# Ledger of designs, part 77: designed miniproteins, single chains

Each design is a single chain, and the fold is of that chain. pLDDT is the mean over its residues in the fold that is shown.

## One batch from the design tools (miniprotein)

Design m2844
Fold by ESMFold2-Fast:
Structure m2844 (fold): chain A 70 residues (1-70)
Amino acid sequence: YILEHRSNLADYLSKKLGISKSIIDKIFDEAIRKHGPYPDYDYIVDLLSKATGKSKEEVKKIIDEFFKKL
């Protein structure tokens, strides 16, 4: 599941998207609060896209790149 590696994913996204890890952690916490402990991948992508101004496709590409390097 995407958030099993939450801490490492947040660090990676912070570096790639140019936002603080604390903002990413808040986004993950919001997703969990609204959707329960296993929020949908697409919902997390939507929240990150809105927070960063990046397209959903750009965010998906960055997340997919992280999981390829695990």
Scores: mean pLDDT 78

Design m2845
Fold by ESMFold2-Fast:
Structure m2845 (fold): chain A 56 residues (1-56)
Amino acid sequence: MEELRKEAIERVRELSKSVSLPQATTKVAAELTKVVSNEEASRLAQEAYREVKAAA
């Protein structure tokens, strides 16, 4: 579970180099819905957004 969270953070960070942080977060959330529930995908994406924003 925590591994998925770390991977989501890294993916948002990489995508945010090409697009805005909110857009990167939206793309990662959409991809996560393929492997986890919609609720879990949204939670992971929001936490990734928060972590990447705090580290910027």
Scores: mean pLDDT 78

Design m2846
Fold by ESMFold2-Fast:
Structure m2846 (fold): chain A 56 residues (1-56)
Amino acid sequence: ASELEKQLKELEEKRKALGKEQQDAIMNGDIDKAVELSKEMGKIQEEIERIREKLA
């Protein structure tokens, strides 16, 4: 696999982990933390989209 494919998989796993943290924050009533995690996931998704565009 190319370096971009490796980076893509790492970003996808990181976003998945942040999603779990966001759900935990929501369940614990930490809404501010959940919002911040959502923003971080959005930034990672943007990076994933850019890498996918380069691979396509």
Scores: mean pLDDT 82

Design m2847
Fold by ESMFold2-Fast:
Order: C-alpha cells, then sequence, then structure tokens
Structure m2847 (fold): chain A 77 residues (1-77)
C-alpha cells in the first residue's frame, strides 16, 4: 500500500530531523534501523533511501550516506 509506506517514511524523516537537531545519536541509530527494515520491504522507495542517507550523514558516516543517496537517485532516474 503506497500511501501507508509514504506515511511511515514521513514519520521516520520527522523523527530523524528531530534527532539531528538534538544531536541525539541513539535516536539517529534507531531511525536508521527502522529505515533499513523499510527499504528491505520496499527497495524502490527513493524517499526512504534519501532519509537513510541523511541519518548516516548526521552520524558522520559520509561514505555510507553517499551510497544511499546514489541509490535513491538511481530509483528516480
Amino acid sequence: MKKKVEEEVEELQARGSEAINAGDRARLQEVAKELEELIKKYPDNAKAWFALGAVYEALGEREKAREYFEKAKKIIE
């Protein structure tokens, strides 16, 4: 169900943004795990890949973040 998946991604993006603003590494890791589980089920959801990239960038894992951003770009191309 596409609408439900988008709602889940938007909730995780919001939680991720709050964790980034707060510098809460534990919550960033929690959001990353939930996004990783979501992309296992919906690997064509570009928004989820972008959100995961942003979370890993905030965690300081720049190479991993870049890989996720490139995956998202490939899906929308």
Scores: mean pLDDT 80

Design m2848
Fold by ESMFold2-Fast:
Structure m2848 (fold): chain A 76 residues (1-76)
Amino acid sequence: MAEEERKKKEAEEYLKQGRKALNSGNYDQAIEYFEKALEIYGEDNVRALAELGVAYQAKGENEKATELFAKADRLG
């Protein structure tokens, strides 16, 4: 169970760092952090998909953001 705890903690830390980068206007870094969290949680993680959508929207990639939000809504 230690490996599962480690992966969860690592993914949570990436979500936190992504949110900090997003709030600082570092949208590319925010995308990277949220993508790392999604890789750890798995591609169907609603929270990571929604956060990634917010980062793309902040960067001005509205079509990509809409696709990510739609996927998150469909899963959650």
Scores: mean pLDDT 81

Design m2849
Fold by ESMFold2-Fast:
Structure m2849 (fold): chain A 82 residues (1-82)
Amino acid sequence: MAAAVPPRVEIEEIERKEDGTLVFRVTVESGGDLGAAVQEAFARLDAIANEKGLELTRLDVTRQEVTPDRVRLELRAIFKPK
């Protein structure tokens, strides 16, 4: 079934520390299948970790917004060098 609002996942690097720690903001938005959008977000984070030789050490939910037609989650993902 096609959703009126397709799942959207955005990943943005917001901080880089001298020790090689990278912090990403992850935005997940869905009008119907939040689970699928969250799985896509995790798949992309895993790909970034593998590409850059990093390990996901922490994932925090920083914001949750609910509207009648969609749910939006903002996450903070913290990666450290392996």
Scores: mean pLDDT 77

Design m2850
Fold by ESMFold2-Fast:
Structure m2850 (fold): chain A 83 residues (1-83)
Amino acid sequence: RRPASEEEKEELKQLLDESYEELLKLAEEAGLFDLKEHIEKTKPIFYKMIENTTEEQVDDIKQLILEVKERWKKRIEILVKKK
């Protein structure tokens, strides 16, 4: 199978970097420093996935990054919400 193009990989890396920057900022602003550290430690896993992505997987990896971002945003919201 053909690897993803360098342009496609760079677009996925940009999306990942922007998504992580947003999540890390939200966790920091919420005072959730342990969660921020945990999120940072997961970033290399996604870089490896992007580097090994095939052309057919580009859209699936893009969707996965967005789904993981939304899941972590919801977790942060839950941890911040009080009665």
Scores: mean pLDDT 81

Design m2851
Fold by ESMFold2-Fast:
Structure m2851 (fold): chain A 50 residues (1-50)
Amino acid sequence: MDSYYDIAKRLYVEKGLSPSEIRSYLSSITGGSISQEELDKIVERVLKES
């Protein structure tokens, strides 16, 4: 399975989702198991590498 970063990058680059939409999606699929801080780090990394 893809890492959360790989999923987030695909959603941003290939699907054109906004940072807020990516945060919402990852929060939903993890059932809230991922923290807000971790979501912000993942999204920030995607923005820097994309």
Scores: mean pLDDT 78

Design m2852
Fold by ESMFold2-Fast:
Structure m2852 (fold): chain A 89 residues (1-89)
Amino acid sequence: MEEEIEKLLEEARKYAEEGNAQKAVDYVMRAVDLAEKSGDPELLRKVLEGILEIARLMDEKGVMTSDEAARIVAAILHAVGALIELELK
């Protein structure tokens, strides 16, 4: 799981650097889904850090559109929600 998540985040970073915002976010969403299914709070925190780094990179590259920003926010809320559920139950 950790190696798969790291590869998905690396692909997201590559696409963000290339200016392909849609693919960058697609890989971010896949990493979130995988971390959530793992039930591992450490993997969820790793994905959250990755999402924030990818979002910042996309913003710095000027490729962050309102649609991609909304998807990034949804990914963050999903990952945070999963992390809270693991801590409370």
Scores: mean pLDDT 81

Design m2853
Fold by ESMFold2-Fast:
Structure m2853 (fold): chain A 63 residues (1-63)
Amino acid sequence: MAEEAQRYAEGAENGAKAAADAGAEKAFLTSKEYAQRAREYAKQGDAEKAKEYNEKAGIASGG
């Protein structure tokens, strides 16, 4: 996958992990779903969609 798309997926996954570590269950579940979508798009090489879901995960996790 493209390096940029992978970086966005990693960002989304880190956001979900931060929400989990903070005990924010609802924020974690929402950001985890967005992180999974970001990873799916990253596997397809779609950096724009990976970025979009990374931004959504960040907002859901505490942005």
Scores: mean pLDDT 78

Design m2854
Fold by ESMFold2-Fast:
Structure m2854 (fold): chain A 68 residues (1-68)
Amino acid sequence: SVTEMEEEELEELAVERIVEELERLARTPQPPELAELSRRAAAMSAEERREEARRILEERRRALEEAR
């Protein structure tokens, strides 16, 4: 069964993946549709990107839960 410990591991992995994506967006040229997100990510510190990634994960999780 999924325990709190297992859930936290999965959540941390997901946050890490999102942070990596935000970091790549900040560093690589992006198509216009992602240019605003890339610019926003570039303005963020590493700490702010981690917070944003966690917020995005929580937001998606809640949206999915609400759609149930």
Scores: mean pLDDT 71

Design m2855
Fold by ESMFold2-Fast:
Structure m2855 (fold): chain A 72 residues (1-72)
Amino acid sequence: RTFANGTILKDVAEKVSKELGVPMEQIWVEAELGKAVPVKDLDLNKPMKEVGYNIGGGAVKANPNNLSFVVV
């Protein structure tokens, strides 16, 4: 199958916000070890695969299941 999951950051951030009961402004995305950026500073319309552009030690596209969301 070829659609490769077009999940965008906005959809994931809204879901996390609703499940944790925190405003989306308090949600940060950890794209690399020890690095977190606020979701609001990222383009919410970006696909998740772009958010986690180079995670881990290999040239692997972001996997939404392997990205961490941090509440601050």
Scores: mean pLDDT 59

Design m2856
Fold by ESMFold2-Fast:
Structure m2856 (fold): chain A 62 residues (1-62)
Amino acid sequence: MDLLARAVAPVPKTGPDTLELRPGDLVRVLEEHPDGTWLVESLATGERGWVPRSALEVLGEL
C-alpha cells in the first residue's frame, strides 16, 4: 500500500531525479530505497522524485 507522508524539513532540488519540497507538503510514497531515500509524488503538483526519508513524516496508508 502507498504511504501518505508530510515534509517536516525543506528539501532542495539537487538533481533531475530529485524533488523540491517545503515543510508541510503532502506526498505519496511510491518506492523505498535501502540507502534511506524514498521515491515520492507531490499531491499538489503531481511531480515525482527522490527525497531523503529523514525529511518526511509518515501520516498513514493510502
Scores: mean pLDDT 80

Design m2857
Fold by ESMFold2-Fast:
Order: structure tokens, then C-alpha cells, then sequence
Structure m2857 (fold): chain A 79 residues (1-79)
């Protein structure tokens, strides 16, 4: 299971990525999303799996040019 510290860091990364998207900085948002996925990588729990899947879906939307800051904030609410 994710520690309280890891949950806080993950939530901060996702909210920072959302802010980067609102400022038009897609590259920074992608970098922060990658860091969030790396933080989840060593965790083998249903909770971590659901969060990782939600982040992966948000990342696909960004690559297709349809991703939004709201998508990332909704994922942060899952943490």
C-alpha cells in the first residue's frame, strides 16, 4: 500500500502537472506524469494499480491532444 508520504508526493506531482497544462507547458506536464508513474512502479496493490491506470489514460489523452488539467486533478482525487 502507498505510504501517506508517497500519496502526498503523488498528489503534488499530479496537481503540478495540471497547473503546467493550464499554463500551456505540455512538456513539463509529461515530465511530471512520468515521475508520478515511476513513484507507483514498485507498488503491487489494487489501489496503486487503479491510480496508475488512471494516469496512463490521462497520458494517452495528452498524446492525442485532447488531455486537460481537469483530467489530472480528477486522478489526484483518487490518491
Amino acid sequence: SLSPEEKEELRELLLEAARALEEGNVEKAEELIEKALELLEPHDSPEAGVIALAIAVARVFLKKGIGTAEDLRRVADLV
Scores: mean pLDDT 84

Design m2858
Fold by ESMFold2-Fast:
Structure m2858 (fold): chain A 94 residues (1-94)
Amino acid sequence: SELEEKVKEIEKEFEKLYEEYKKKIEEARGNNQELEKISKEFEEKVLKLLGELLRVSHQAALQGDEETVRLVEEALKKFGEKGKEINELLKKAK
């Protein structure tokens, strides 16, 4: 469905964001001011993607599309796991 494809697009954008910010964190290692900036930028971009997932979830629920709701739940779990990994990388880079 179109909503299922939208979830997959959001997941791909998140994976790109994750890889980009892993690299930025390593390049900023030992620079606490730059790491703080990177942390805030990552959080803002993740919140935007979470907002998009929430909108898709609401539309899917209204349509009775239980499969898309399940895909959103799985995406949110993955986002949480990867977000935790980024936080650990930020701690180690300081």
Scores: mean pLDDT 87

Design m2859
Fold by ESMFold2-Fast:
Structure m2859 (fold): chain A 67 residues (1-67)
Amino acid sequence: MKLSEEELQREVDEALFIMEVALAKVAYKNGMPKEEVKKWLEEVKQRAKDLGLENTAKYIEEEIKKL
């Protein structure tokens, strides 16, 4: 099986969003206020929705709930 260039780009975008969520969680553990981290993750979630990455947006929403 081979991913198309479009499918590969989508997977790269998903990986970048997951990485940004991980970075936000690291910032929270290092003293960033919870409300600031939530605001950051809400913006990341909206960007994922705008790109049609529904499963990624749902993942981000669940991560916000865990804060």
Scores: mean pLDDT 82

Design m2861
Fold by ESMFold2-Fast:
Structure m2861 (fold): chain A 68 residues (1-68)
Amino acid sequence: MTPKAASLYSAGKINEVGAEVTLEIGRRRAEKSENAEEVLREAERKAEEARRASEENFEEAERLEKES
């Protein structure tokens, strides 16, 4: 694995974990919030962004490995 591919794989894992953590925190905040639906929608939006970034990182890492 190239250093660049390894870095992208790590970034992908970080973004994947970030998405899970964002949803978990969002759900807990919603339980205590007057605007539970708003809090959940915001968390879902951020989690989706992190998931897309994770997918991009993994795809680029795989591309670099196949070209190696």
Scores: mean pLDDT 80

Design m2862
Fold by ESMFold2-Fast:
Structure m2862 (fold): chain A 100 residues (1-100)
Amino acid sequence: MRAEAERLLAEGENALAQGNYEEAIEKYEKAIELAKDDPLLTARALFALGEAYYRAGNKEKAAEYLKKAAELLREAVKKEPSLGLELLLTAAETSLKKIE
């Protein structure tokens, strides 16, 4: 499950880099489904999905998914603080602030 979700995240990132926003969104949504039992992987996928929606011009859905990512990341940081988690949380909160 985890390896498949991470593969979908990588495929989504590639699609996003190529401007294929709809493909990126589809890959990230599938990654979330597979990662549902892994809060950190789910938060990463939600963050990526929020960014993909923002680039696709859907600010409403972008804000929704970025808020969900930030919430999960705040819980993860409180449980086991790490620089990587704190940086991802800061990125999610910064992206959310720019689209609100």
Scores: mean pLDDT 83

Design m2863
Fold by ESMFold2-Fast:
Structure m2863 (fold): chain A 59 residues (1-59)
Amino acid sequence: SMMQRLQDGLRRRDNAVRFHRNDNLVDAAVQGLRDVGLDQLGDQTRQDALRARQKSLLQ
């Protein structure tokens, strides 16, 4: 269902930010969100993962 795909996409988004160095997880999360029509949230997820990666390099 669309609701399950949305919930799965949101879970993948949380994992992509948490595991921001795993490009496969980030790409899967972005694509999953785009598949349910949340393109802007997918782009935001990629940016959030990049910011988390940068922050971890500065610590």
Scores: mean pLDDT 77

Design m2864
Fold by ESMFold2-Fast:
Structure m2864 (fold): chain A 58 residues (1-58)
Amino acid sequence: SEKVKELQKSVGLPVDGKFDEATKLALLTGEELKKFQKENGLKEDGVPDKATIEAAKK
């Protein structure tokens, strides 16, 4: 969908319009994203960076 593509552009994800795990992760608030990062041994910065996206694609 168009909204998914706009979200992907804003967070630097590939713009494919699919509601995959990386896109779902980008919809989390900063606190929920930090929790996911902590659970995966990543930096708790609340940014869906490359390492966070890779963790979501397992």
Scores: mean pLDDT 67

Design m2865
Fold by ESMFold2-Fast:
Structure m2865 (fold): chain A 64 residues (1-64)
Amino acid sequence: SAEELRAQGAAAGREGARAARAGDGEKAHTYYSKAVELFRQAGDEAGAAAGEAGRREALALTGR
């Protein structure tokens, strides 16, 4: 369901945030990418946008 997809997206986003706080940009990028896909499947535009912002920040940490 869309609700389950949103919950999974939120969980992936939290993992991305934890990895980013630890300085692991590669892991953060992976989890934020999962969050974006899950939120898009759920039709959650705001969630997908937040995940994309996280991906951009993660890329800055990786130097890529």
Scores: mean pLDDT 85

Design m2866
Fold by ESMFold2-Fast:
Structure m2866 (fold): chain A 77 residues (1-77)
Amino acid sequence: LDPELLELKKEAEKKKKEFEEEIKRKKEKGEKIDEEEVKKKKEIIEKLEELLEKIFNGELGATKENVEELKKLFEEL
């Protein structure tokens, strides 16, 4: 496996945890949560995880197009 893909997977896991922690923190403080923004970011994280999982499992090739899509999803976070 490409070391770049391993780094992207670790970064995705980190961003997912940071996002979940931020939402929990806001709820605990009674801060207003923008449910639409939360939904959008969850959908991006889900797509990112799905694409990474398929590449790591060999269901999808580690093509330039798939790596570019991963990077695009990271930019949307």
Scores: mean pLDDT 78

Design m2867
Fold by ESMFold2-Fast:
Structure m2867 (fold): chain A 85 residues (1-85)
Amino acid sequence: AVEEAKKLAKEFIEEVEKLVEALKKGDIEKAIEYEKKALEIGKKMNELAKKSKEAEEVLKEALEEVRKILESAREAAEKLVEQLE
């Protein structure tokens, strides 16, 4: 359970990073594809979290890392908009 949670967490983070890179490149079709993959992994993570407290803790750490990635991407996007206008 914990090892499966760690594997899913890694895959989830990788898909979110690919989503952010696709958005930075303006590749909307690829961004949607990576978002869909991240959501599917998220469903599997949620099912594992329901079965094990230890798995839930691993997945919470992964979600915190994803939050930092998304927050950095949001700040970069806001700065870009501000600099262009």
Scores: mean pLDDT 76

Design m2868
Fold by ESMFold2-Fast:
Structure m2868 (fold): chain A 68 residues (1-68)
Amino acid sequence: ASAEAYYRRGLELLAQKRYEEAAEAFLKALELDPTFEQAEMGLALAIGQLEAEGRTEVARRLLARAQA
């Protein structure tokens, strides 16, 4: 799948409040296109929502993967 396809999947998952799955979709988009600013913003939003929900360990794991 293309970076754009993963980005669109991430947006769909955000709308469903499935933030961990949304973050994984945005990470896949960034693996395919590291310069995809909209996917980077989507990832930050998804991680921020996980932190707000108290899913701190999940958020930290996703941040570590994004910085690798």
Scores: mean pLDDT 86

Design m2869
Fold by ESMFold2-Fast:
Structure m2869 (fold): chain A 86 residues (1-86)
Amino acid sequence: SKEEAEKKLKQLKEDIKALKEYIENSDLSEEQKEKLLKLLEELEEKVKEAEEKLKKAKSDEEVEEIMKELLKEVGKFQEEAKKILE
C-alpha cells in the first residue's frame, strides 16, 4: 500500500542519517568516508525523488514500481559501498 511505502521511505531516511553519522565517527580513511558519504547523498536524492513520485501515484501498481526502482538504487549503493570497503 501507499501508506506502507511511505513508512518504508521514512525508515530508509532514518537509516541513511544513522549510517552517515556512523561513517563520520568511524576509523575509516578520509577517502573511504568521502566516497561513502557521496554515495549516501546520491541515495538520499533518489529517496526524495521516490517520495515525490509516491505522492502522485494513483494505483498500488504505480507504488510497487516506484518502490522496486528505489530498491534497485539501494542495491547499487550496497554494491558500490562494498567495493569502497574492500
Scores: mean pLDDT 86

Design m2870
Fold by ESMFold2-Fast:
Structure m2870 (fold): chain A 64 residues (1-64)
Amino acid sequence: PKKVAVVGGPTREEAEEMGRRLVEENGADDYIALPGASGEEVLELGKRIAEEEGAAVGAYMASL
């Protein structure tokens, strides 16, 4: 199964920075950055990806 990180944050740069680090340092296969997304929106997208792709999904906030 593919490991995907879904990352929210107040800016695109912060969300993408955390996503990149999760791929490089924590063994995620891919990431999706959602600049300006709420924690609820990040969790909802992560749930959909897990259901549709059979992926192991983690949900993260850059400023949590």
Scores: mean pLDDT 78

Design m2871
Fold by ESMFold2-Fast:
Structure m2871 (fold): chain A 66 residues (1-66)
Amino acid sequence: MIKLQVGQKAVAEFDYSGSNADELSLKKGETVTITAVVNDDWVEATVVANPAKKGLVPSSLLKPVG
């Protein structure tokens, strides 16, 4: 499997609503930059269109671009 890495850009493959304040809510098609890889299931990311929007997302939500 191609693993997500810090600095990688990725696109949300589906809508995701964060269940707590540490989680990032995303809409399908939003592009993010990976800022940390927490584990195989979770990454920290910022939204490219709004860098103030930062948090944890499931890695399975994200498709690497490039």
Scores: mean pLDDT 79

Design m2872
Fold by ESMFold2-Fast:
Structure m2872 (fold): chain A 118 residues (1-118)
Amino acid sequence: SVKETLKRFAEELRRIAERLQELARKMADVNPKAASYLAQAATYVRKAVELLEKAINASEEDRKKLFEEALTYVEQAIDYARKAAELASKHDPELAAEVQRVIDELERVYEELKKALE
């Protein structure tokens, strides 16, 4: 059902936000600016979660608007995470690779969310 699909995406994004927060903590000692970008990415992912949770009990028309707003926040999170990975890549390639894995997961969720709107 649409409600179960929205719950699944909200749960996946919540886990991704927690991983971004953990990466921000690890990054703080390596590059504080990259850490701030990861913290911002986590904040945007959490905003997407709130919108998807609101969409579960919304009307069909309101659900579409909330879903489109959630996509915008996931896209912003991807952009900030990419900026963090670029800054980290020269100083801690292993940590940058961990950030890239989270970016890959966010991009997968973004594509699945886009398909769910069709």
Scores: mean pLDDT 88

Design m2873
Fold by ESMFold2-Fast:
Order: sequence, then structure tokens, then C-alpha cells
Structure m2873 (fold): chain A 66 residues (1-66)
Amino acid sequence: GNEEAAEAVKKYLVEELGVSEEDAEKIARLIKEGRGSLAGAYLANVLGLSDEQMAKISKIVKDHGA
């Protein structure tokens, strides 16, 4: 569900990409709230993630039923 997807995305952002814990928590909250489009916009436009990183996050979210 959204909660499991949020935890998995947070782990990827912090451990693999070195994103700050504050920004990763903001993304996790948006995913938990079902605001995936807003989370994606923040990741791309504020945090500057690549298309490959965005694709991996999309797979993590989908694999957790979100």
C-alpha cells in the first residue's frame, strides 16, 4: 500500500541517492497521502532526479500497490 511504498522510496532516496532525511520524509508523506504526482514534481523539479532515478521510484511505488 501507500505506507509500504513511502517507506521503500524513503530508503532509496536516503541510502542510494544521498537525499536529506527532511526531503525524503516530505516525499514519503506525499506518497502516504496519495499525492504521487506532487511527489514526482518535487523529485524532478526541486531535487533534480534523473529519468532513470524517477523510473526506479515509479517501480517501487507500483510494486507496493500505490
Scores: mean pLDDT 83

Design m2874
Fold by ESMFold2-Fast:
Structure m2874 (fold): chain A 58 residues (1-58)
Amino acid sequence: SLGDLIKKLRETAKKKGLSDEEVAERVRKIMLEKKLPPSVDGLEEAIKILLKELGGEA
């Protein structure tokens, strides 16, 4: 599940012209702003939020 989310995020980000570094920064920012834990569950939630912001679906 997490691996599939990461793959989907990477492909969506490429279509939007975002680098891997920019994606990592945006995920970090979401985790800080939403006070998500530094866990697999927190990372999955941050990725889902970023996918929605980029116009993708979780």
Scores: mean pLDDT 79

Design m2875
Fold by ESMFold2-Fast:
Structure m2875 (fold): chain A 80 residues (1-80)
Amino acid sequence: SPEVEEIRRLLEAALEAFEKGDLYRAYFHFSAATTLAILSRPELREEIEKLHKEMVEALKNGDFDKLREIAERFLKLVEE
Protein backbone atom coordinates (compact mmCIF):
# COMPACT_ATOMS: atom_id res chain seq x y z
CA SER A 1 0.00 0.00 0.00
CA PRO A 2 1.16 3.62 -0.55
CA GLU A 3 0.94 4.27 3.20
CA VAL A 4 3.23 1.31 4.05
CA GLU A 5 5.79 2.49 1.45
CA GLU A 6 5.74 6.01 2.95
CA ILE A 7 6.13 4.57 6.49
CA ARG A 8 9.14 2.55 5.21
CA ARG A 9 10.70 5.70 3.70
CA LEU A 10 10.19 7.69 6.92
CA LEU A 11 11.72 4.91 9.05
CA GLU A 12 14.70 4.64 6.65
CA ALA A 13 15.13 8.44 6.85
CA ALA A 14 15.03 8.25 10.67
CA LEU A 15 17.78 5.58 10.75
CA GLU A 16 19.91 7.57 8.26
CA ALA A 17 19.53 10.74 10.36
CA PHE A 18 20.58 8.80 13.49
CA GLU A 19 23.71 7.42 11.75
CA LYS A 20 24.64 11.02 10.83
CA GLY A 21 24.22 12.08 14.49
CA ASP A 22 21.03 14.08 13.86
CA LEU A 23 18.90 12.74 16.71
CA TYR A 24 16.24 15.47 16.38
CA ARG A 25 15.70 14.68 12.70
CA ALA A 26 15.59 10.95 13.55
CA TYR A 27 12.89 11.70 16.17
CA PHE A 28 10.79 13.78 13.73
CA HIS A 29 10.95 11.20 10.91
CA PHE A 30 10.07 8.33 13.27
CA SER A 31 7.21 10.39 14.80
CA ALA A 32 5.87 11.14 11.30
CA ALA A 33 5.88 7.38 10.54
CA THR A 34 4.02 6.78 13.83
CA THR A 35 1.35 9.40 13.01
CA LEU A 36 0.82 8.06 9.47
CA ALA A 37 0.59 4.47 10.79
CA ILE A 38 -2.05 5.39 13.41
CA LEU A 39 -4.09 7.30 10.80
CA SER A 40 -3.87 4.37 8.34
CA ARG A 41 -4.33 1.56 10.89
CA PRO A 42 -6.16 3.01 13.97
CA GLU A 43 -6.73 -0.55 15.31
CA LEU A 44 -2.92 -0.77 15.83
CA ARG A 45 -2.71 2.49 17.83
CA GLU A 46 -1.73 0.92 21.17
CA GLU A 47 1.03 -1.25 19.61
CA ILE A 48 2.36 1.69 17.54
CA GLU A 49 2.38 3.98 20.62
CA LYS A 50 4.41 1.34 22.53
CA LEU A 51 6.97 1.29 19.68
CA HIS A 52 7.10 5.11 19.76
CA LYS A 53 7.91 5.03 23.50
CA GLU A 54 10.65 2.43 22.91
CA MET A 55 12.04 4.66 20.12
CA VAL A 56 12.23 7.69 22.45
CA GLU A 57 14.19 5.58 24.99
CA ALA A 58 16.53 4.24 22.26
CA LEU A 59 17.22 7.82 21.10
CA LYS A 60 17.87 8.98 24.70
CA ASN A 61 20.36 6.10 25.13
CA GLY A 62 22.01 6.59 21.72
CA ASP A 63 21.20 2.94 20.97
CA PHE A 64 21.28 2.56 17.17
CA ASP A 65 20.91 -1.25 17.24
CA LYS A 66 17.74 -0.93 19.34
CA LEU A 67 16.36 1.82 17.07
CA ARG A 68 16.95 -0.43 14.01
CA GLU A 69 15.20 -3.34 15.79
CA ILE A 70 12.22 -1.08 16.65
CA ALA A 71 11.97 0.14 13.01
CA GLU A 72 12.01 -3.50 11.78
CA ARG A 73 9.25 -4.48 14.26
CA PHE A 74 7.26 -1.39 13.21
CA LEU A 75 7.40 -2.36 9.51
CA LYS A 76 6.33 -5.95 10.27
CA LEU A 77 3.38 -4.66 12.30
CA VAL A 78 2.05 -2.35 9.53
CA GLU A 79 2.71 -4.89 6.70
CA GLU A 80 0.13 -7.29 8.22
Scores: mean pLDDT 87

Design m2876
Fold by ESMFold2-Fast:
Structure m2876 (fold): chain A 72 residues (1-72)
Amino acid sequence: DKEKLIKEVNDLNQKYIIEASKASTEVKNRVIEIMSKAQKEVERLLYIDNNIEEAKAILEKAKKEVEKLLKE
């Protein structure tokens, strides 16, 4: 369901920005960059390409990258 995936991206974006705001400015800026790119790619894949599988893969990759960065 495209709507569920879009909601998940938006919820994660808000959650990660809040978590990153407790870290350094550099970590926060990197998290914002990763999540903004992921959101744009997911939206393009869902609304233009209708490719739910690739959109899920992009979100999962971004999620892992952010989680790794937040561990620092």
Scores: mean pLDDT 81

Design m2877
Fold by ESMFold2-Fast:
Structure m2877 (fold): chain A 71 residues (1-71)
Amino acid sequence: MDAQLEATTKHVQDVLTKLVEEGTSEEKVKEIAERVGESLRLNGFTDEQVEEIKKAALEAIKKAYEEKKKK
């Protein structure tokens, strides 16, 4: 279970970080993260697991935008 949670978390982080690199707005990426969270709940993840994945994803998004703002 934990290995599946970690693999899913990494996959979500990678997908959302790629969207940031492609020029998607922070607001749009956050909207996508919310939709991913809803999908995860429908696929049997608990609210706690979804919140953990979302938190990790939002941290990755923030770092990616900070890096993009650097020259």
Scores: mean pLDDT 78

Design m2878
Fold by ESMFold2-Fast:
Structure m2878 (fold): chain A 63 residues (1-63)
Amino acid sequence: MTEEEVFRDLAAALDASRKIEEARKAGKSVTFEEFDKLVEEYRKNVSPEAREEAERIRQKLKE
């Protein structure tokens, strides 16, 4: 797996986690299978916010 692929997976996971937090605030539950599916979908369409957050984490790890 390339660094670019790892970065994309991290960003997708951040998007999925944010979606789950929004669902939780709305009183909805999300299963592990639904979470995995969300990560897979977001991997194709990562948000700019998630990319920026993943980049911040990556830079912090290089310090």
Scores: mean pLDDT 75

Design m2879
Fold by ESMFold2-Fast:
Structure m2879 (fold): chain A 78 residues (1-78)
Amino acid sequence: LTLEEILEQLDLTIRDHGLSPEDLARIARVLLQRGREAYRRGDLESARRYFQVARHAAELAGDEELLQEAERGLRELA
């Protein structure tokens, strides 16, 4: 499976399965970390995908700090 396929499936799971806010926040933190790692390596496509899914998870978790971190990552890529 490609990273794109994995992240697409994760995003669908987030939308469809009613995960708890705690689980969504944990997912967002992991994805933010992976996005930062990809950005440091110059893998801008992977970084963008990580930050997009992290933003969605943070939004569903209601975690404004995580949401702002994901949006900052996306702005750095624009």
Scores: mean pLDDT 83

Design m2880
Fold by ESMFold2-Fast:
Formats: C-alpha cells, sequence, structure tokens
Structure m2880 (fold): chain A 60 residues (1-60)
C-alpha cells in the first residue's frame, strides 16, 4: 500500500515502489497521494513517459 511504496522509494527500490503504489491505486483509484507518488517514482526510475501519462491522468 501507500506506506510500503514510500519505504521502498526511500530505499531506492523504485521498481518495487511502483508496484506498491499501483496496488494502492487498484484498491482506491481516487487516492491523489498515490497517483503523485507513482509519478514521482516513475521519474526516479527513468520512466519519464509513464510518469507524464500518470500526471496527465491526475490533472483530468
Amino acid sequence: ALEEGRRLFAEGRYREAVAAYARALLKDPTNREAWEALAETLRAAGDDESAASVERALAE
């Protein structure tokens, strides 16, 4: 969930953090914090295209 994703991100485990945030969003897609955290983690992982897609979805 969200807390797990934050811990993984802090450890530099970006791939696992992405998976944790994605799981949080499957349970609650209205969780804005999880969307923002997912976008930040994708950018940290070097996946700028996916991060931009998430940011666009969040803005809509």
Scores: mean pLDDT 79

Design m2881
Fold by ESMFold2-Fast:
Structure m2881 (fold): chain A 64 residues (1-64)
Amino acid sequence: LNDDIEKGINEALIRMTLSILLTLEGIKLSEEQREELIERLMREYPEVPKDLVSIVRKEIEKIL
C-alpha cells in the first residue's frame, strides 16, 4: 500500500477513537489539545498499535 494511504488510515483511526472515548466519558478537550495529542500519537505510533484504545485513553489521562 502507499505510505500516504497508511498514514491517512492511522490518523483517521486515532481521530475516531479519541472522539468516541471523549464522548463516552464526557471529557472536553480544546481543539489544540486534540490536535497535539493526535500529532504525538502519530509520531510515536506510525503504524496502528494493537492496543489503540488503551493507548489513547492513557494519553487523555496524561493531559488531564
Scores: mean pLDDT 74

